# Ledger of designs, part 33: designed miniproteins, single chains, continued (2)

Each design is a single chain, and the fold is of that chain. pLDDT is the mean over its residues in the fold that is shown.

## One batch from the design tools (miniprotein)

Design m5120
Fold by ESMFold2-Fast:
Structure m5120 (fold): chain A 80 residues (1-80)
Amino acid sequence: MIDESLSEKEKEVTKEALEIAKKTLLELLKKGESPKEAFLKAMFKAHEYIVKKMPDIPLDVLSKMMATIAEEVNKLLAKL
């Protein structure tokens, strides 16, 4: 599920960002936001968290982390 090419720290930050994205998604859906808006806001929160934790992160690594988060958040949305 998490890209095995990522470093241990990158995997940890991806997991933390994913939990933030999931919490944000569920909170916004509970408030009555559309699935599309909730998804976009959850992804923005995950992106902000990764960049704050790892400000010098290479774009290719950030892209892999964000792709993993998007996949897992979409799986959660499909399950709801």
Scores: mean pLDDT 83

Design m5121
Fold by ESMFold2-Fast:
Structure m5121 (fold): chain A 82 residues (1-82)
Amino acid sequence: MKLEFTSSDGKVHEIDLSKSKEEIKEDVIKFVVEEAKLYKLSEETIEELVKAVSETVEKNYNNPEKLKEAMEILKLVLKESS
């Protein structure tokens, strides 16, 4: 199963949920870091986001719907903070 998220620059990020938990975490963190950089967030804020996202993946890597919901909420929060 693959999840697709579009960053604010129009780039589509594909997260393959058939990968290992660590690979899923890496792919999700990569998307979050790239999105946060587009909003020109500070390195300190990006580090806090990475920690929160890492914890979310650890808890929800077996639940695609919860992971998808968390990522969509994150996108909305980042957009509203811009």
Scores: mean pLDDT 78

Design m5122
Fold by ESMFold2-Fast:
Structure m5122 (fold): chain A 83 residues (1-83)
Amino acid sequence: MREKYEKIGKKTLELGYYYMYNPSGENPFDFGEEAGKGVLEAQERAYREGKKLADTQSEEELKEFAEKIIEEIAKEYLKKGEE
């Protein structure tokens, strides 16, 4: 069960960074060397943070973390939609 929350957390962070820096879903290096490096760096950071949480937090804490990240993403999109 714990591994499922870790994977969800990592995927949520990866997808968030991916869609912010590569919304088309294409190879990030197709947008230039700097864009490609930025996406890879963001994904590496997401993996590192997700792993740290999985190593130190309980299953409940990992779930709460995932829910908070989803809520923050939704909050940002709601703000843009109303503007």
Scores: mean pLDDT 55

Design m5123
Fold by ESMFold2-Fast:
Structure m5123 (fold): chain A 72 residues (1-72)
Amino acid sequence: SLEELSKLLGVKVERIEGAKVDEGKAGVILTGAALRAIGDDPSQSLTAAEAAKKNLEYLKEQLEKAGYKIIE
């Protein structure tokens, strides 16, 4: 389901070599991101690109804490 969640979000998620991996935590993080993506998006201004980039960076940091990184 981790691969399915990453496909739904349009990102590729890979393990960080040598890092402590928590697949369950990564799944929860990706599920939360998917729910946010298909639910209400608060970033509806002309700075939507900046808001999206900030949200993606936050997602990257959360996944990195679980031993994963976003590719693409």
Scores: mean pLDDT 63

Design m5124
Fold by ESMFold2-Fast:
Parts: structure tokens; sequence; C-alpha cells
Structure m5124 (fold): chain A 75 residues (1-75)
């Protein structure tokens, strides 16, 4: 169980790093679009973490909605 949870979190972190590197390599991506992509990456990592901790789907959905609201307020 522990091994699977650590693997899932490590994979999510690798995906975020790859996404950030790819976005940085594309000169057509605006700073606004890059900021949006980073927020989505953080949401995916948080969702994976909560899922690994056994948090209910309903609670994860509420957390994602909260993060989305905060991201919109920062824009």
Amino acid sequence: MKQKAEEEEARARRLKELAAALAAADPTVSPEQLAQALVVGDMVIEAARLKAEGVSEEEIKKKMEEMRKKALEEL
C-alpha cells in the first residue's frame, strides 16, 4: 500500500515537472496560459494525494472546486 501511494505521488510530480519544462520550451505560450497550466498541475497533484490518502470522492470534488475558485480570484 505505501509503495503504491509513493509511486502515484512521484508520478504526479514528474508529470508536473515535464509539463512545466514543455511549456517553458514553447515561446508561443503566454505568461497567463503558463500560470493556468501550473494551477491545473497543482490541482492534479493535490487530487492524487487526497486519493492516495483515502479521502472520499465527494471531499476531493469540494477541494478541487475550492482550488478552482481561488485560482480564478488570483486571475
Scores: mean pLDDT 68

Design m5125
Fold by ESMFold2-Fast:
Parts: sequence; structure tokens; C-alpha cells
Structure m5125 (fold): chain A 62 residues (1-62)
Amino acid sequence: SPRNESLLFNLTQFLRDPSVSPEEKRRAVDAIKKWVRGDESLTPEEKEELIKGIDKLAEQLI
């Protein structure tokens, strides 16, 4: 969805920022994943897909 694409795009930009520490990046990833899991507007399938995308970005960029 456009909302999920925007979230992943913005997260990618944040994780690519060299001024942000790896520890701060990991904390932001954890916070965003908790926020996604608590978002009642998302289906369980949308949450799983979005969490998978977030984890993939963290693995690649942190």
C-alpha cells in the first residue's frame, strides 16, 4: 500500500543516515515494529508483511 511504501521509504532514508548511530537505528526499528503491531487499522497480514520489510531493511542497512 502507499502508506506502507512511504513508511519503508522514510525508514530507509533514516537507516542510511551516517550521523545516526547503529544503536539509535536499532532502537528506531524496534519502536516502529511495536507501533506497527499496535496499529489497529492494519490487518494481521499487512502487519506481518510490513514487519518483514522493516527487518529486511535493518539487516541490510545496520
Scores: mean pLDDT 82

Design m5126
Fold by ESMFold2-Fast:
Structure m5126 (fold): chain A 57 residues (1-57)
Amino acid sequence: HMEEKLQKAYEIAREILQQHEPATALPEVIERLKKEFPELSDEQIREAVAKAVEDVM
């Protein structure tokens, strides 16, 4: 289900952002999520990353 993939993408983004400075980690997170979840649109990936940034910050 799409919701499961979005949840996993968010969890991965949050974990990476917690281990690295957000400014340097953002491009890496986006690239990794696109690779692991090719079914997700660029918009969905951007939204998951934005939510992870809000939760980490």
Scores: mean pLDDT 76

Design m5127
Fold by ESMFold2-Fast:
Structure m5127 (fold): chain A 91 residues (1-91)
Amino acid sequence: KEEVIEILKKHGLLGAPIVGAIYITEGKRLLSTSTDPEVIEEGKKLIEIGNELLDVVNKYQAELDRIVQERDVGKANELEKKVTEKAIKEL
């Protein structure tokens, strides 16, 4: 879960769905294009990390929906930081 925490620290919860999708897509690409056991294992790890990110996002979806509806950009940014910190603490 260290990699999930690092991604949340760098990209926040609003960025996590895009990063998670990229990880899953790249992991699936590695699994479909490689016969190297080490590359296959890396692909599986990327898919696992991406799925863990999406699970965290889904857990906080109601808070994220509130953030995207917030018209004050400064307040939206503060809410995102607080929800991201809460998500990291609960991992």
Scores: mean pLDDT 84

Design m5128
Fold by ESMFold2-Fast:
Structure m5128 (fold): chain A 87 residues (1-87)
Amino acid sequence: AMVIDPNDSNADILRRAADYFRAHGQVTHAQARAVFRGMGFSDDDIAAAIAQVDTDGDGIHNAQQFAQVIRTMGRNVQAAMFQRMYD
């Protein structure tokens, strides 16, 4: 299971998410929300960003979509960091 510690740095949280994507290939909306809450995003901002990226409502199926949610929340540096950790 993907476990997010609220005392972890944003880099450590993103590393756990990248490791989980490598192992499982996808994340649920609940798992994505847990990651982004750990990074200090509001639930309203997270919900809006997920809805904008996941227009079909079928989940976050790849690391590219996950990085796009981060970019939609205005965190381009963190999105690039996640992609480097995943690659």
Scores: mean pLDDT 76

Design m5129
Fold by ESMFold2-Fast:
Structure m5129 (fold): chain A 92 residues (1-92)
Amino acid sequence: SPLEEALERLKEALEQGNPGGVAIALTEVVRAAPPERREEAIQEALELIREYSGGNEKVLAAAKALIDAVLSGDKLAEAEAARALIDAIMDL
């Protein structure tokens, strides 16, 4: 499924330490998740990011901000939130 493919891409980006790939894959998870599975998919993605970052609060806050931006449909907010997540991961 598109959601399972997006979650797999997120896992791969995290394993590779690819900050840009993480931001792209997280965006894809939110977009690919059907409404009835969206909450579960978001929680799974956040848990993967939490494990990778060692629970880093800045990375988790940036990831949540990107999820909110994607859900809002505001493309500028999405781009700004994606950059903030990339920067937070690079500072780990």
Scores: mean pLDDT 89

Design m5130
Fold by ESMFold2-Fast:
Structure m5130 (fold): chain A 108 residues (1-108)
Amino acid sequence: AERLKKLKEELEEAAAEARAAIAAGDYERAAEALEKVFEIAKEAGRLAFEYNPEEYKKIIALEFAIIGDYLEARQALERGDRERALAALERLVARAKEIIDIALEGAA
């Protein structure tokens, strides 16, 4: 489970970077950090299917929700809507953490 713990660290770092960039109004940096969060979420989903395939229905539902949160955050950044971008980012991060936890349960 060292790989999953590393992903959780990377997720927290990328999320902190995205939050800081959004708060600063640096939407270019925010978009880059948001992309990192989304890539980490996709890798978490892949590992969740690998380690805990029995939870596939929950994993798929979380993956669809993550795509929606990512698209909402991107659109909010394009409009300069900090509040909406932060809200969508927090939902994305929470769901990515839930997928990592599903993978960790299967890896135990």
Scores: mean pLDDT 88

Design m5131
Fold by ESMFold2-Fast:
Structure m5131 (fold): chain A 66 residues (1-66)
Amino acid sequence: STVVSQNQIVAALQELAGLSPKEALEAVKELGLPEYIEVSEAARKIAERFGLDEEEVKKKLLELAS
């Protein structure tokens, strides 16, 4: 399975939800995400929090991880 970093999640939140770096970091803390997390788990939690499509979030995280 693919693991994504907190920095990649922050970048994805900026692109998909229009958050600033500070807002994205606060969102990660609010969600209780660790520094490294499996991509499908990250995508599910982000999609639930922001009302985004889970597969779209997963695709963006995988693009940022490559």
Scores: mean pLDDT 86

Design m5132
Fold by ESMFold2-Fast:
Structure m5132 (fold): chain A 95 residues (1-95)
Amino acid sequence: KEVEEVKKKIDYYINKLKMSKTRAVARVIAEITGSPLVLRHPSMTLEEALRLTRERGIVVYSDDVEVVKAQIDELEREGRISPEIAKVLREVLDE
């Protein structure tokens, strides 16, 4: 049932709020983990974004699919998101 709620939120952000897939996924991750959201700085590297996620649990808004996928992998590894939720989020990004 939590998987269905995540899918509905992503659909809402993409289709009603006109968000990109990467931004919608980042927002949903932040909501389900209770994490702060930070808009990606133009000079922010993939490693810097991952460091914020690992050390501070911060989720970064990014249009870079690789940044968002790497955050999903890290949060799943830490047990902060379930494998089932991580799979749904990856499927959205691969569409």
Scores: mean pLDDT 76

Design m5133
Fold by ESMFold2-Fast:
Structure m5133 (fold): chain A 112 residues (1-112)
Amino acid sequence: MIEEKIEEFIEKLLKEGLISEEQAELIRELLKKAGVSEEQLKLLEEFAEKLKQKEISEEFIEDVVDFIKENSKSEEEFANLVQVLQILLSGAGFDSQAFTREIVKKKEEELE
C-alpha cells in the first residue's frame, strides 16, 4: 500500500539523519497531499540515497524535477513534491535555494 511505503520512506530518512521529526511530519503531509505514486516515491528514495552519498548533480536534480512534473496531475501536486526535494536537500546540507534558482532558470530557457 502506498501509505505503508510512505511511512517506510520517512522512517529511513529519520534513521539516516537526513530529516528531523518535524520535517518528517511535513513530508508525510506533502506526499499524501500530492497523491504520490509508487514510481515517484521510488525516485525520491533514489534521490535520498544519492544525498546520503553526497553524489547529487544538477543534472540529476533536473531529471527528478522533470519526472515529477510529467507525472503530476496538477501544479499543486508538483509544488508539493518539489518542496519535499527542497527539504531533503536542506537536511543534507545543500543550498536548496541555489539549486531551485538553477532549475527554474533552465526550465524558463527550455520554454523559450
Scores: mean pLDDT 72

Design m5134
Fold by ESMFold2-Fast:
Formats: structure tokens, C-alpha cells, sequence
Structure m5134 (fold): chain A 90 residues (1-90)
């Protein structure tokens, strides 16, 4: 199901943060957004686009932090984004 794929991609993104693989993290989140967009209405897709832009700003800021603070900030950004996207899917 789309939900199972979304949960898998979130798990992959979280593992990439733990590994310090920022390129893999970004790729998994991009795929998560594409997967979510495919099951959303046009109006919900506009909301997803706004949430993704907010997430990207937070992730960009977090990636400039020292490694320990960076991991915590990226995890918080991912969790907040995932929760808001789950609300769109409800």
C-alpha cells in the first residue's frame, strides 16, 4: 500500500540521518513526497508543496549545525513533516 511505502521511506530517511548520509536522506524524503503526492487530491498536493518547502528550509538550516545537533534537528524536522503529511492523508 502507499502507506507501507511511505513508512518504509521514512525509515530509510531516519537511517540515513543516523549514518550521516545527507544525500540518501534527501533522496528518500524526495521519494516520500512523490509517493504521497500520487495519492493526494490537487488541493492536498498544494498543501504538501508548502509543507515540503518548510521542511527543506528546516533541513537546510539543520545541515549547517555540528554533527550531534544536526542529527537531532534533522530528526525533529523529519518527524514534524511526516506528522503533517499523515494529517493530509487522513
Amino acid sequence: SARDELLRLLGEAARAIDAGDLAAFRAHVEKFVATAAAVLSEEQQKQLEALYAEFLARADAAETLPPAERKAALQAALEAFAGRVEALLA
Scores: mean pLDDT 88

Design m5135
Fold by ESMFold2-Fast:
Structure m5135 (fold): chain A 100 residues (1-100)
Amino acid sequence: MEFAGHRFTIISGNVDLTIDAAARTVTLTFQEPGAAVLITPLPGASGTLTITVLSGTVTVSSDSLNFSQILRAGQSTTLPADQPFLIGALSPATVRITIS
């Protein structure tokens, strides 16, 4: 799936992706622990991505930024939109990504 200058690739497990174009959001529903999505910028991607965990627990990591964080329900992080990052589920989880 591609949206707002980004490619969303399911690399393991079962993940549902829902786009809200008006809100510029993608909601990822991770069905099980070990499910993971790689988010890669397309050429020209700029701005920021805000990752908000609505339920469950996930890891967010970016090798290019030397960044790794565990996020729980209610927590958020903001990353540059021009870098790839990985979201991996530690439990069934729902995550909202806002692209600005």
Scores: mean pLDDT 83

Design m5136
Fold by ESMFold2-Fast:
Structure m5136 (fold): chain A 130 residues (1-130)
Amino acid sequence: GKIESLKEKIEELSKDIEELIKSSNPLIREIAAALNKNLAALELVLESIEEGKLEEKKGLNLLETAAEELEALAKKVSNPTISELLKEIAEHSKEAANALKKGDVEAVLKHVEKIIKTQEDLISELKKLL
């Protein structure tokens, strides 16, 4: 199903991020750590949807915290492409959190798909700096 497909994509991204965390570049490591936290939040959100436990706050709270950290990181990064991609991930994470609070599962899944795609684009940009 759609949730299973999204979980598989998150697992693939987590492997790419794990390699970036090993980078000698401290900026790449900081960004990779923030992305890893965001993906962990998405996994918890998708699990809460699968289990019909939308009242479970762990995924929501982590998603909101990760969004704030990504927004702060975007302001610190001088590369405009990387900064904008970080900002887009933060914005879609906030939108997913708001949709989850409203019980709008379709909107949550739409924003999760956009987060995954934007993270794929960001990882591609970061790999150019290795």
Scores: mean pLDDT 89

Design m5137
Fold by ESMFold2-Fast:
Structure m5137 (fold): chain A 100 residues (1-100)
Amino acid sequence: MSSEEIKEEAERFARLFEERIRRIEEKVRRAEETGDKELAREALFEAEVELGMILLVRGVLLLIAEKEGDEESKEYIEKLFEPLIERADEVIKRAKEIIK
């Protein structure tokens, strides 16, 4: 796989994950505003599933870049995915606070 192909796949997945996380962030925001613990539980479950998917895809892309000896693509993948991981973790924390 070329460096360009790895970066294009990383960007494609990052865009999909960003869209999904944005929807989950909106769900947790509404749960915070309303005190809806059921909505918070739904947001928690969706965020945990999404975090799992992000980590899996990141891991696969990093493995491909490592096998190709492509340090630039590894750095690019980390920069793209780290903010998404942080956003998913933040949603999980926020949802857990509502459920308490």
Scores: mean pLDDT 89

Design m5138
Fold by ESMFold2-Fast:
Structure m5138 (fold): chain A 89 residues (1-89)
Amino acid sequence: MEIEERLKKVEEEIEQITAERLAEFDRTIARLRDVLRIDPGLLIPGLREQPASTVLSDEELRRILRSRARNEPRRELFGKFKEELEKRE
């Protein structure tokens, strides 16, 4: 059977979902940017330890959220797909 093709489709779907999540986060960042200009540490604990002259940029915030969006959806989707494969046994 085409188990390798199925796995490739799962990885493609994970990438697609990750891209959609990143676009959603981008919209959220645009909304919260003005609030975060006051205290970036509100969203990212520990960032307040940075010098006060440093303001959290949209790019930096996106980078952090990308890392999270990539890791969490991959684990959940992969876990569900493994359960589906095990059910076939």
Scores: mean pLDDT 55

Design m5139
Fold by ESMFold2-Fast:
Structure m5139 (fold): chain A 72 residues (1-72)
Amino acid sequence: MEMVTIEDFKSDDEKAKALVEEANKKYKGKKMTEAEASALGRELAEKSGAKKVTVTVRKEDGSLKDIVSYRD
């Protein structure tokens, strides 16, 4: 299972700001699966009511990837 490192959580929606800041304090620099990172982004979108939350992860090859979670 491929591991990624959390670089950043972000959202353009101010109502997600506090939850995004807390997620960055808890998870920034931690390794997890890409699926787990995606699930965290979706959870933040659902709990905050923000339409979009982005999780930027670093892959094993050192490249950055944005995982975007949308609220229905």
Scores: mean pLDDT 81

Design m5140
Fold by ESMFold2-Fast:
Structure m5140 (fold): chain A 78 residues (1-78)
Amino acid sequence: MKEEIFGPLKELLKKLKEAAEKGNLEEAEEYRKKLEEYINYILYESPLQPGGRENLELLEKIKEEAKEYLEKAKKLAE
């Protein structure tokens, strides 16, 4: 199910957002790394199957949000 697959990503994204809001670059970088590892796992286990369009769109959105949070954390750490 999509929620089972993306549940851990949402949790990691939430933790990344919280770390970024605190200006904790170290934690933000850790959660971003875990997100990348899990995204790679999803892509490897369920690589762009026919009918997976919604999964691809959700994955792209999560990647963009993670990038925004990490950039915010880097700016606050400067």
Scores: mean pLDDT 72

Design m5141
Fold by ESMFold2-Fast:
Structure m5141 (fold): chain A 91 residues (1-91)
Amino acid sequence: SSRKEASRYTADSILKISETAEQVAKDFGERFNKLTEEIGKKYPELSKSDQQSVASYLLLGEKYKKLGNEEAAKKAYEMAKETMKKAIEKA
């Protein structure tokens, strides 16, 4: 029936979204750790929290750029720059 077909379609769609979200989260986790380490090596005076915030904004910018949302990507990169600048100015 159409009711059973719609339910099956919804379940399959949610499963595919979950699988995609898991892969994206894994890829982000790997890049997040690498970027956090590189930022810490280049700017050892930055707190771990500031290093992680900068890495998070850079990854967010990359995600929006891949989605074609150039304005959101630009805002994320500006947040990364602002966080880095403020952290360095405090050190």
Scores: mean pLDDT 75

Design m5142
Fold by ESMFold2-Fast:
Structure m5142 (fold): chain A 84 residues (1-84)
Amino acid sequence: SVEEVLKVTEKLIDEYMEKTGIDRLTKEQAKEILRKAFKEAGIDVSDEEIEKFINEYFEKTGKDYLSREELLELARIMALKKLR
């Protein structure tokens, strides 16, 4: 479910931020978190789809980092596309 993807994504972000003390995510970290979250939630999303999705977001926004809330919203958008 979308709720399950969001719970797993939030858990992985919080674990990363607690371990590092860093409150922002690089493009590569965002990709890794989403790959793990979808795999753990049992939703079939290719590494290529995740890479393209995150790359397009960074190109569109011109940002170097994502916030926790931005990555959660991206996880939600992708989950909705895959489950509906």
Scores: mean pLDDT 83

Design m5143
Fold by ESMFold2-Fast:
Structure m5143 (fold): chain A 67 residues (1-67)
Amino acid sequence: SSGELVVEAMRRAAEMRAAGASTEDIIRQLERMAKESPDPLARASLRTLARAVARDPDGVADAAAAG
């Protein structure tokens, strides 16, 4: 489901931040995941997540670590 994909993408974003990746690198990775997805809803969800990371990188990482 798109929800499960978003949770997985959030966890990946948190892992990238822990490894020292920049916010820009994380956004680019989420955009790549969106481009590789054949599902329009998954692409929209991943783009929404990329915007959330751009606005609050710390909040997204904390949420991913908790769930």
Scores: mean pLDDT 75

Design m5144
Fold by ESMFold2-Fast:
Structure m5144 (fold): chain A 70 residues (1-70)
Amino acid sequence: SPNDQKKRDALSQLQRELVAEGQRNNLPRSVLLQMLYELVKTYESVKDLPFDEAKKILEEESKRLWEKAS
């Protein structure tokens, strides 16, 4: 559905941002991979939620992962 595609697009955008920031900050590959894994795991838990709720949770998790890594 369009909403499922929007959720996948939101995940992809957050993954690109994590990779770009991780490379800019010279994060170890293992840390970056763990962050990407946790973000995908969060996506799987919110797939059945409405887009707005899923996007909010994904953005909050991305922020939490950055705060933990820095």
Scores: mean pLDDT 84

Design m5145
Fold by ESMFold2-Fast:
Structure m5145 (fold): chain A 72 residues (1-72)
Amino acid sequence: DPKVEELVARGVELARLVTPAALQTPENLALRLRQIADYLLSNADKPPPGYTAEQLRAAARRLRELAEELLR
């Protein structure tokens, strides 16, 4: 789903932007990705126009999977 991939890509970009370059460890980036995933889930019941609750939940799950991969 292109909208799920867009949300995931923007979430990864945001995690990088809010984490200072010197602090971009796998652990810090994983924490930020989880925070962004939690934010998407908190808004799933009232998604913005053009998005569905299912797309927000799918993107959140993908961001959590990426966070888990970083800690491997």
Scores: mean pLDDT 82

Design m5146
Fold by ESMFold2-Fast:
Order: sequence, then C-alpha cells, then structure tokens
Structure m5146 (fold): chain A 86 residues (1-86)
Amino acid sequence: MAELEEQIDKMIEIVKKLIELRKDDPETVAFLNEILDILERAKANPDPEVAERLIKRAQSRIKYLKKLLEVDGSLTEEEKKLFDEI
C-alpha cells in the first residue's frame, strides 16, 4: 500500500513539472492533465490491483506522449530526464 502511494506521488510530481514546462502548449497540457486525473484516481483507489492497472494506463499514455514530442522535435533534455524518471 505505502509503496504504491509513494510511486503515484512521485509520478504526480513529475507530471506537474511537465505541465509547468509545457504551459504554452495547451494540447500537451490537456493530455498531461488527463494523465494526472488517472494518477489521482489510482491514489484514491482502495484496491491495489485496480491502482496498479491505472498506473500502467498512465505510464502507457506518458510513453506515447514522450514519443510524440520526440517525433515533433520539441522534447527538451530537461523534459526527457523527467520522462525517464517515470
């Protein structure tokens, strides 16, 4: 239980940092806010198996976003480090 909460809190913190870095990109911010909502739902869920599935869903979306930003050529080294910490 505590280990999952710590993992979720770390992911939430990183996503919030990415939102701040992307504040002038409303489409990316909207996508990051959807990820944030999934992580908040995972944290609130009393079932660890459901929480783990939500974490995996968030991770899949994060991986997809990183790939899109790499293809677009807009991914900075600071953002890349943040994505690699998730």
Scores: mean pLDDT 84

Design m5147
Fold by ESMFold2-Fast:
Structure m5147 (fold): chain A 57 residues (1-57)
Amino acid sequence: MDDVYDATLEAARRIGPDATQAAVDAARPHLLSGGDEGRRILDALERAVDDARAEAA
């Protein structure tokens, strides 16, 4: 399982998806400058926030 995805989903469950999204947004420019690895991490972060919102619905 993707460790980044699991950790982010857990954070979103604890502090809420909005607070987790704000942290992802703050990290986005650093991740985008990280090449393919940064892109994979960003995709996992965004997927975890989306899944947390779906769980809350």
Scores: mean pLDDT 80

Design m5148
Fold by ESMFold2-Fast:
Structure m5148 (fold): chain A 79 residues (1-79)
Amino acid sequence: MTPQQKKDLREQIDKIKETALKNVKDSPEAQKAVEEGYERALKLLDEDSSPIEVVNVLTSGVLRGIGIQIDEELKKKKE
């Protein structure tokens, strides 16, 4: 990646992370999943991995976070 592409991608993943954390703010475990995906995305970005790989890793963390929050909500209903 060029330095400009790396900067632009970083700004995009930061926005995705912030939005995801707002959506799962009531679940600490879901927040951890989002943060783990973000950390992996930053590692790949620093290693000049493809933009697709960086976004896929972040997206996987976000989807896992959403899944955790849904599971917790369903467990509350079961009581």
Scores: mean pLDDT 81

Design m5149
Fold by ESMFold2-Fast:
Structure m5149 (fold): chain A 72 residues (1-72)
Amino acid sequence: MIVTGKELDEMAKKLGKFVKVKDEEGNEYIFAPGFTEVHPEWADKKFEVLEFFFDEKIAAELAKRGVPYLKL
């Protein structure tokens, strides 16, 4: 499933989960709900959805870094 960052963020918020994605260049990311409020430049960018998930270790890492994403 390929969606825009805005659509992806709306889905992540609705599910209350992180999302693992691949961008058009093949880079992989984990996004937290609200990532397009922090990075509005990603709202119109297309991403392939790999999975929606919750992981306490990812939650802790994002909180520690103070960012709504991890680049893999």
Scores: mean pLDDT 86

Design m5150
Fold by ESMFold2-Fast:
Structure m5150 (fold): chain A 87 residues (1-87)
Amino acid sequence: DLIEELRKHIEEARRALEEKDIDKAQESLKKVFELLKDNPEVRRKILEAGQQAALKAKQAGLSDEDTQLAGLKAQVDAAEEYLESLL
């Protein structure tokens, strides 16, 4: 059940990013973090991936919106890598 719930919310976040819906992507990622409440190391890795990607985007001169999208994309990518590690 946990794997299927993680997959569902990760897919929702990915879809929101394709539509450039920042609010929806953040909402779906919050659900992913809630499902990972008992795995603080994985939560930290996902957050750090987002922070690093956002920092690089900002340093490259991207807009605030594109910087947020880059950070959220990195968080979704990291969450997908974790999900694949469970299979």
Scores: mean pLDDT 88

Design m5151
Fold by ESMFold2-Fast:
Structure m5151 (fold): chain A 93 residues (1-93)
Amino acid sequence: GSTPEELLEELKKLLEELKKTTDEEEIAALLDKAEELRDKLLSISKDKELIKEALEILKEMALEALKKSTNKELILRAIAAVLRAIGDLLELE
């Protein structure tokens, strides 16, 4: 399995891919991959600082997706992802 540090680096790469695309199908696929990486990271790591960094990246990804989305379903998914990341960050405090 991947280490928490490797999962964090994968999240950073997904964010960079998301910043470069305007294709809504690619945006949806990147959000799906981000959720999978989030679940894996939270299941294997107890490092609060690493988890905070990952959650901030997930929030930034969701905000970038929201900015670029014109499809109603993708907009709603992006809003839900932003709220989830904020909720996760608040629970970590």
Scores: mean pLDDT 87

Design m5152
Fold by ESMFold2-Fast:
Structure m5152 (fold): chain A 100 residues (1-100)
Amino acid sequence: MEITEEVMNWLVRPNEELRKLLEKVTEIKEDVLPLSTVLYNLLEYAGKEKLFHKEPEKASIVNAEGTELGKLLGVKEFDVRDIDEIAKRILKNAEIVEKA
């Protein structure tokens, strides 16, 4: 799947594990969310848990090894600039409800 700006507007229903992780960062009242909202809150979780590398050259890299985020996405580490790969991994933990 090619991730475009349009895909970020897709409405998705997170599975139980994804929803629980999102609820650690924000209050989720809706069953269905834009993919962009899910992605934003996962990055907020990474920031809150201090998972970003401290080196300036690696500032976009999240060390997810041993974390709930890493377990959910199935990765030890990811670059937040690899939006297509992150979105694909999020979609494995959510149902696509509507394509916008």
Scores: mean pLDDT 79

Design m5153
Fold by ESMFold2-Fast:
Structure m5153 (fold): chain A 65 residues (1-65)
Amino acid sequence: EKKKKELEITNAMFALLAVGADKVTYKDGVLTVEGEFKSAEARERAEEIMKDIEEKGLAKVEYIK
């Protein structure tokens, strides 16, 4: 269960970077996403990834522009 949570968080971090986040960090149950997304499509995809993480209770998400 712990390993599954770590893998899901790691996969979300890589997905956010792939969509154009400048920096993604995970510390003490908080996932911090930094950057401005260059397109509406990239922003919507990033928002869906962040929402999925919060809805599953994997981490709290903080977004910094």
Scores: mean pLDDT 79

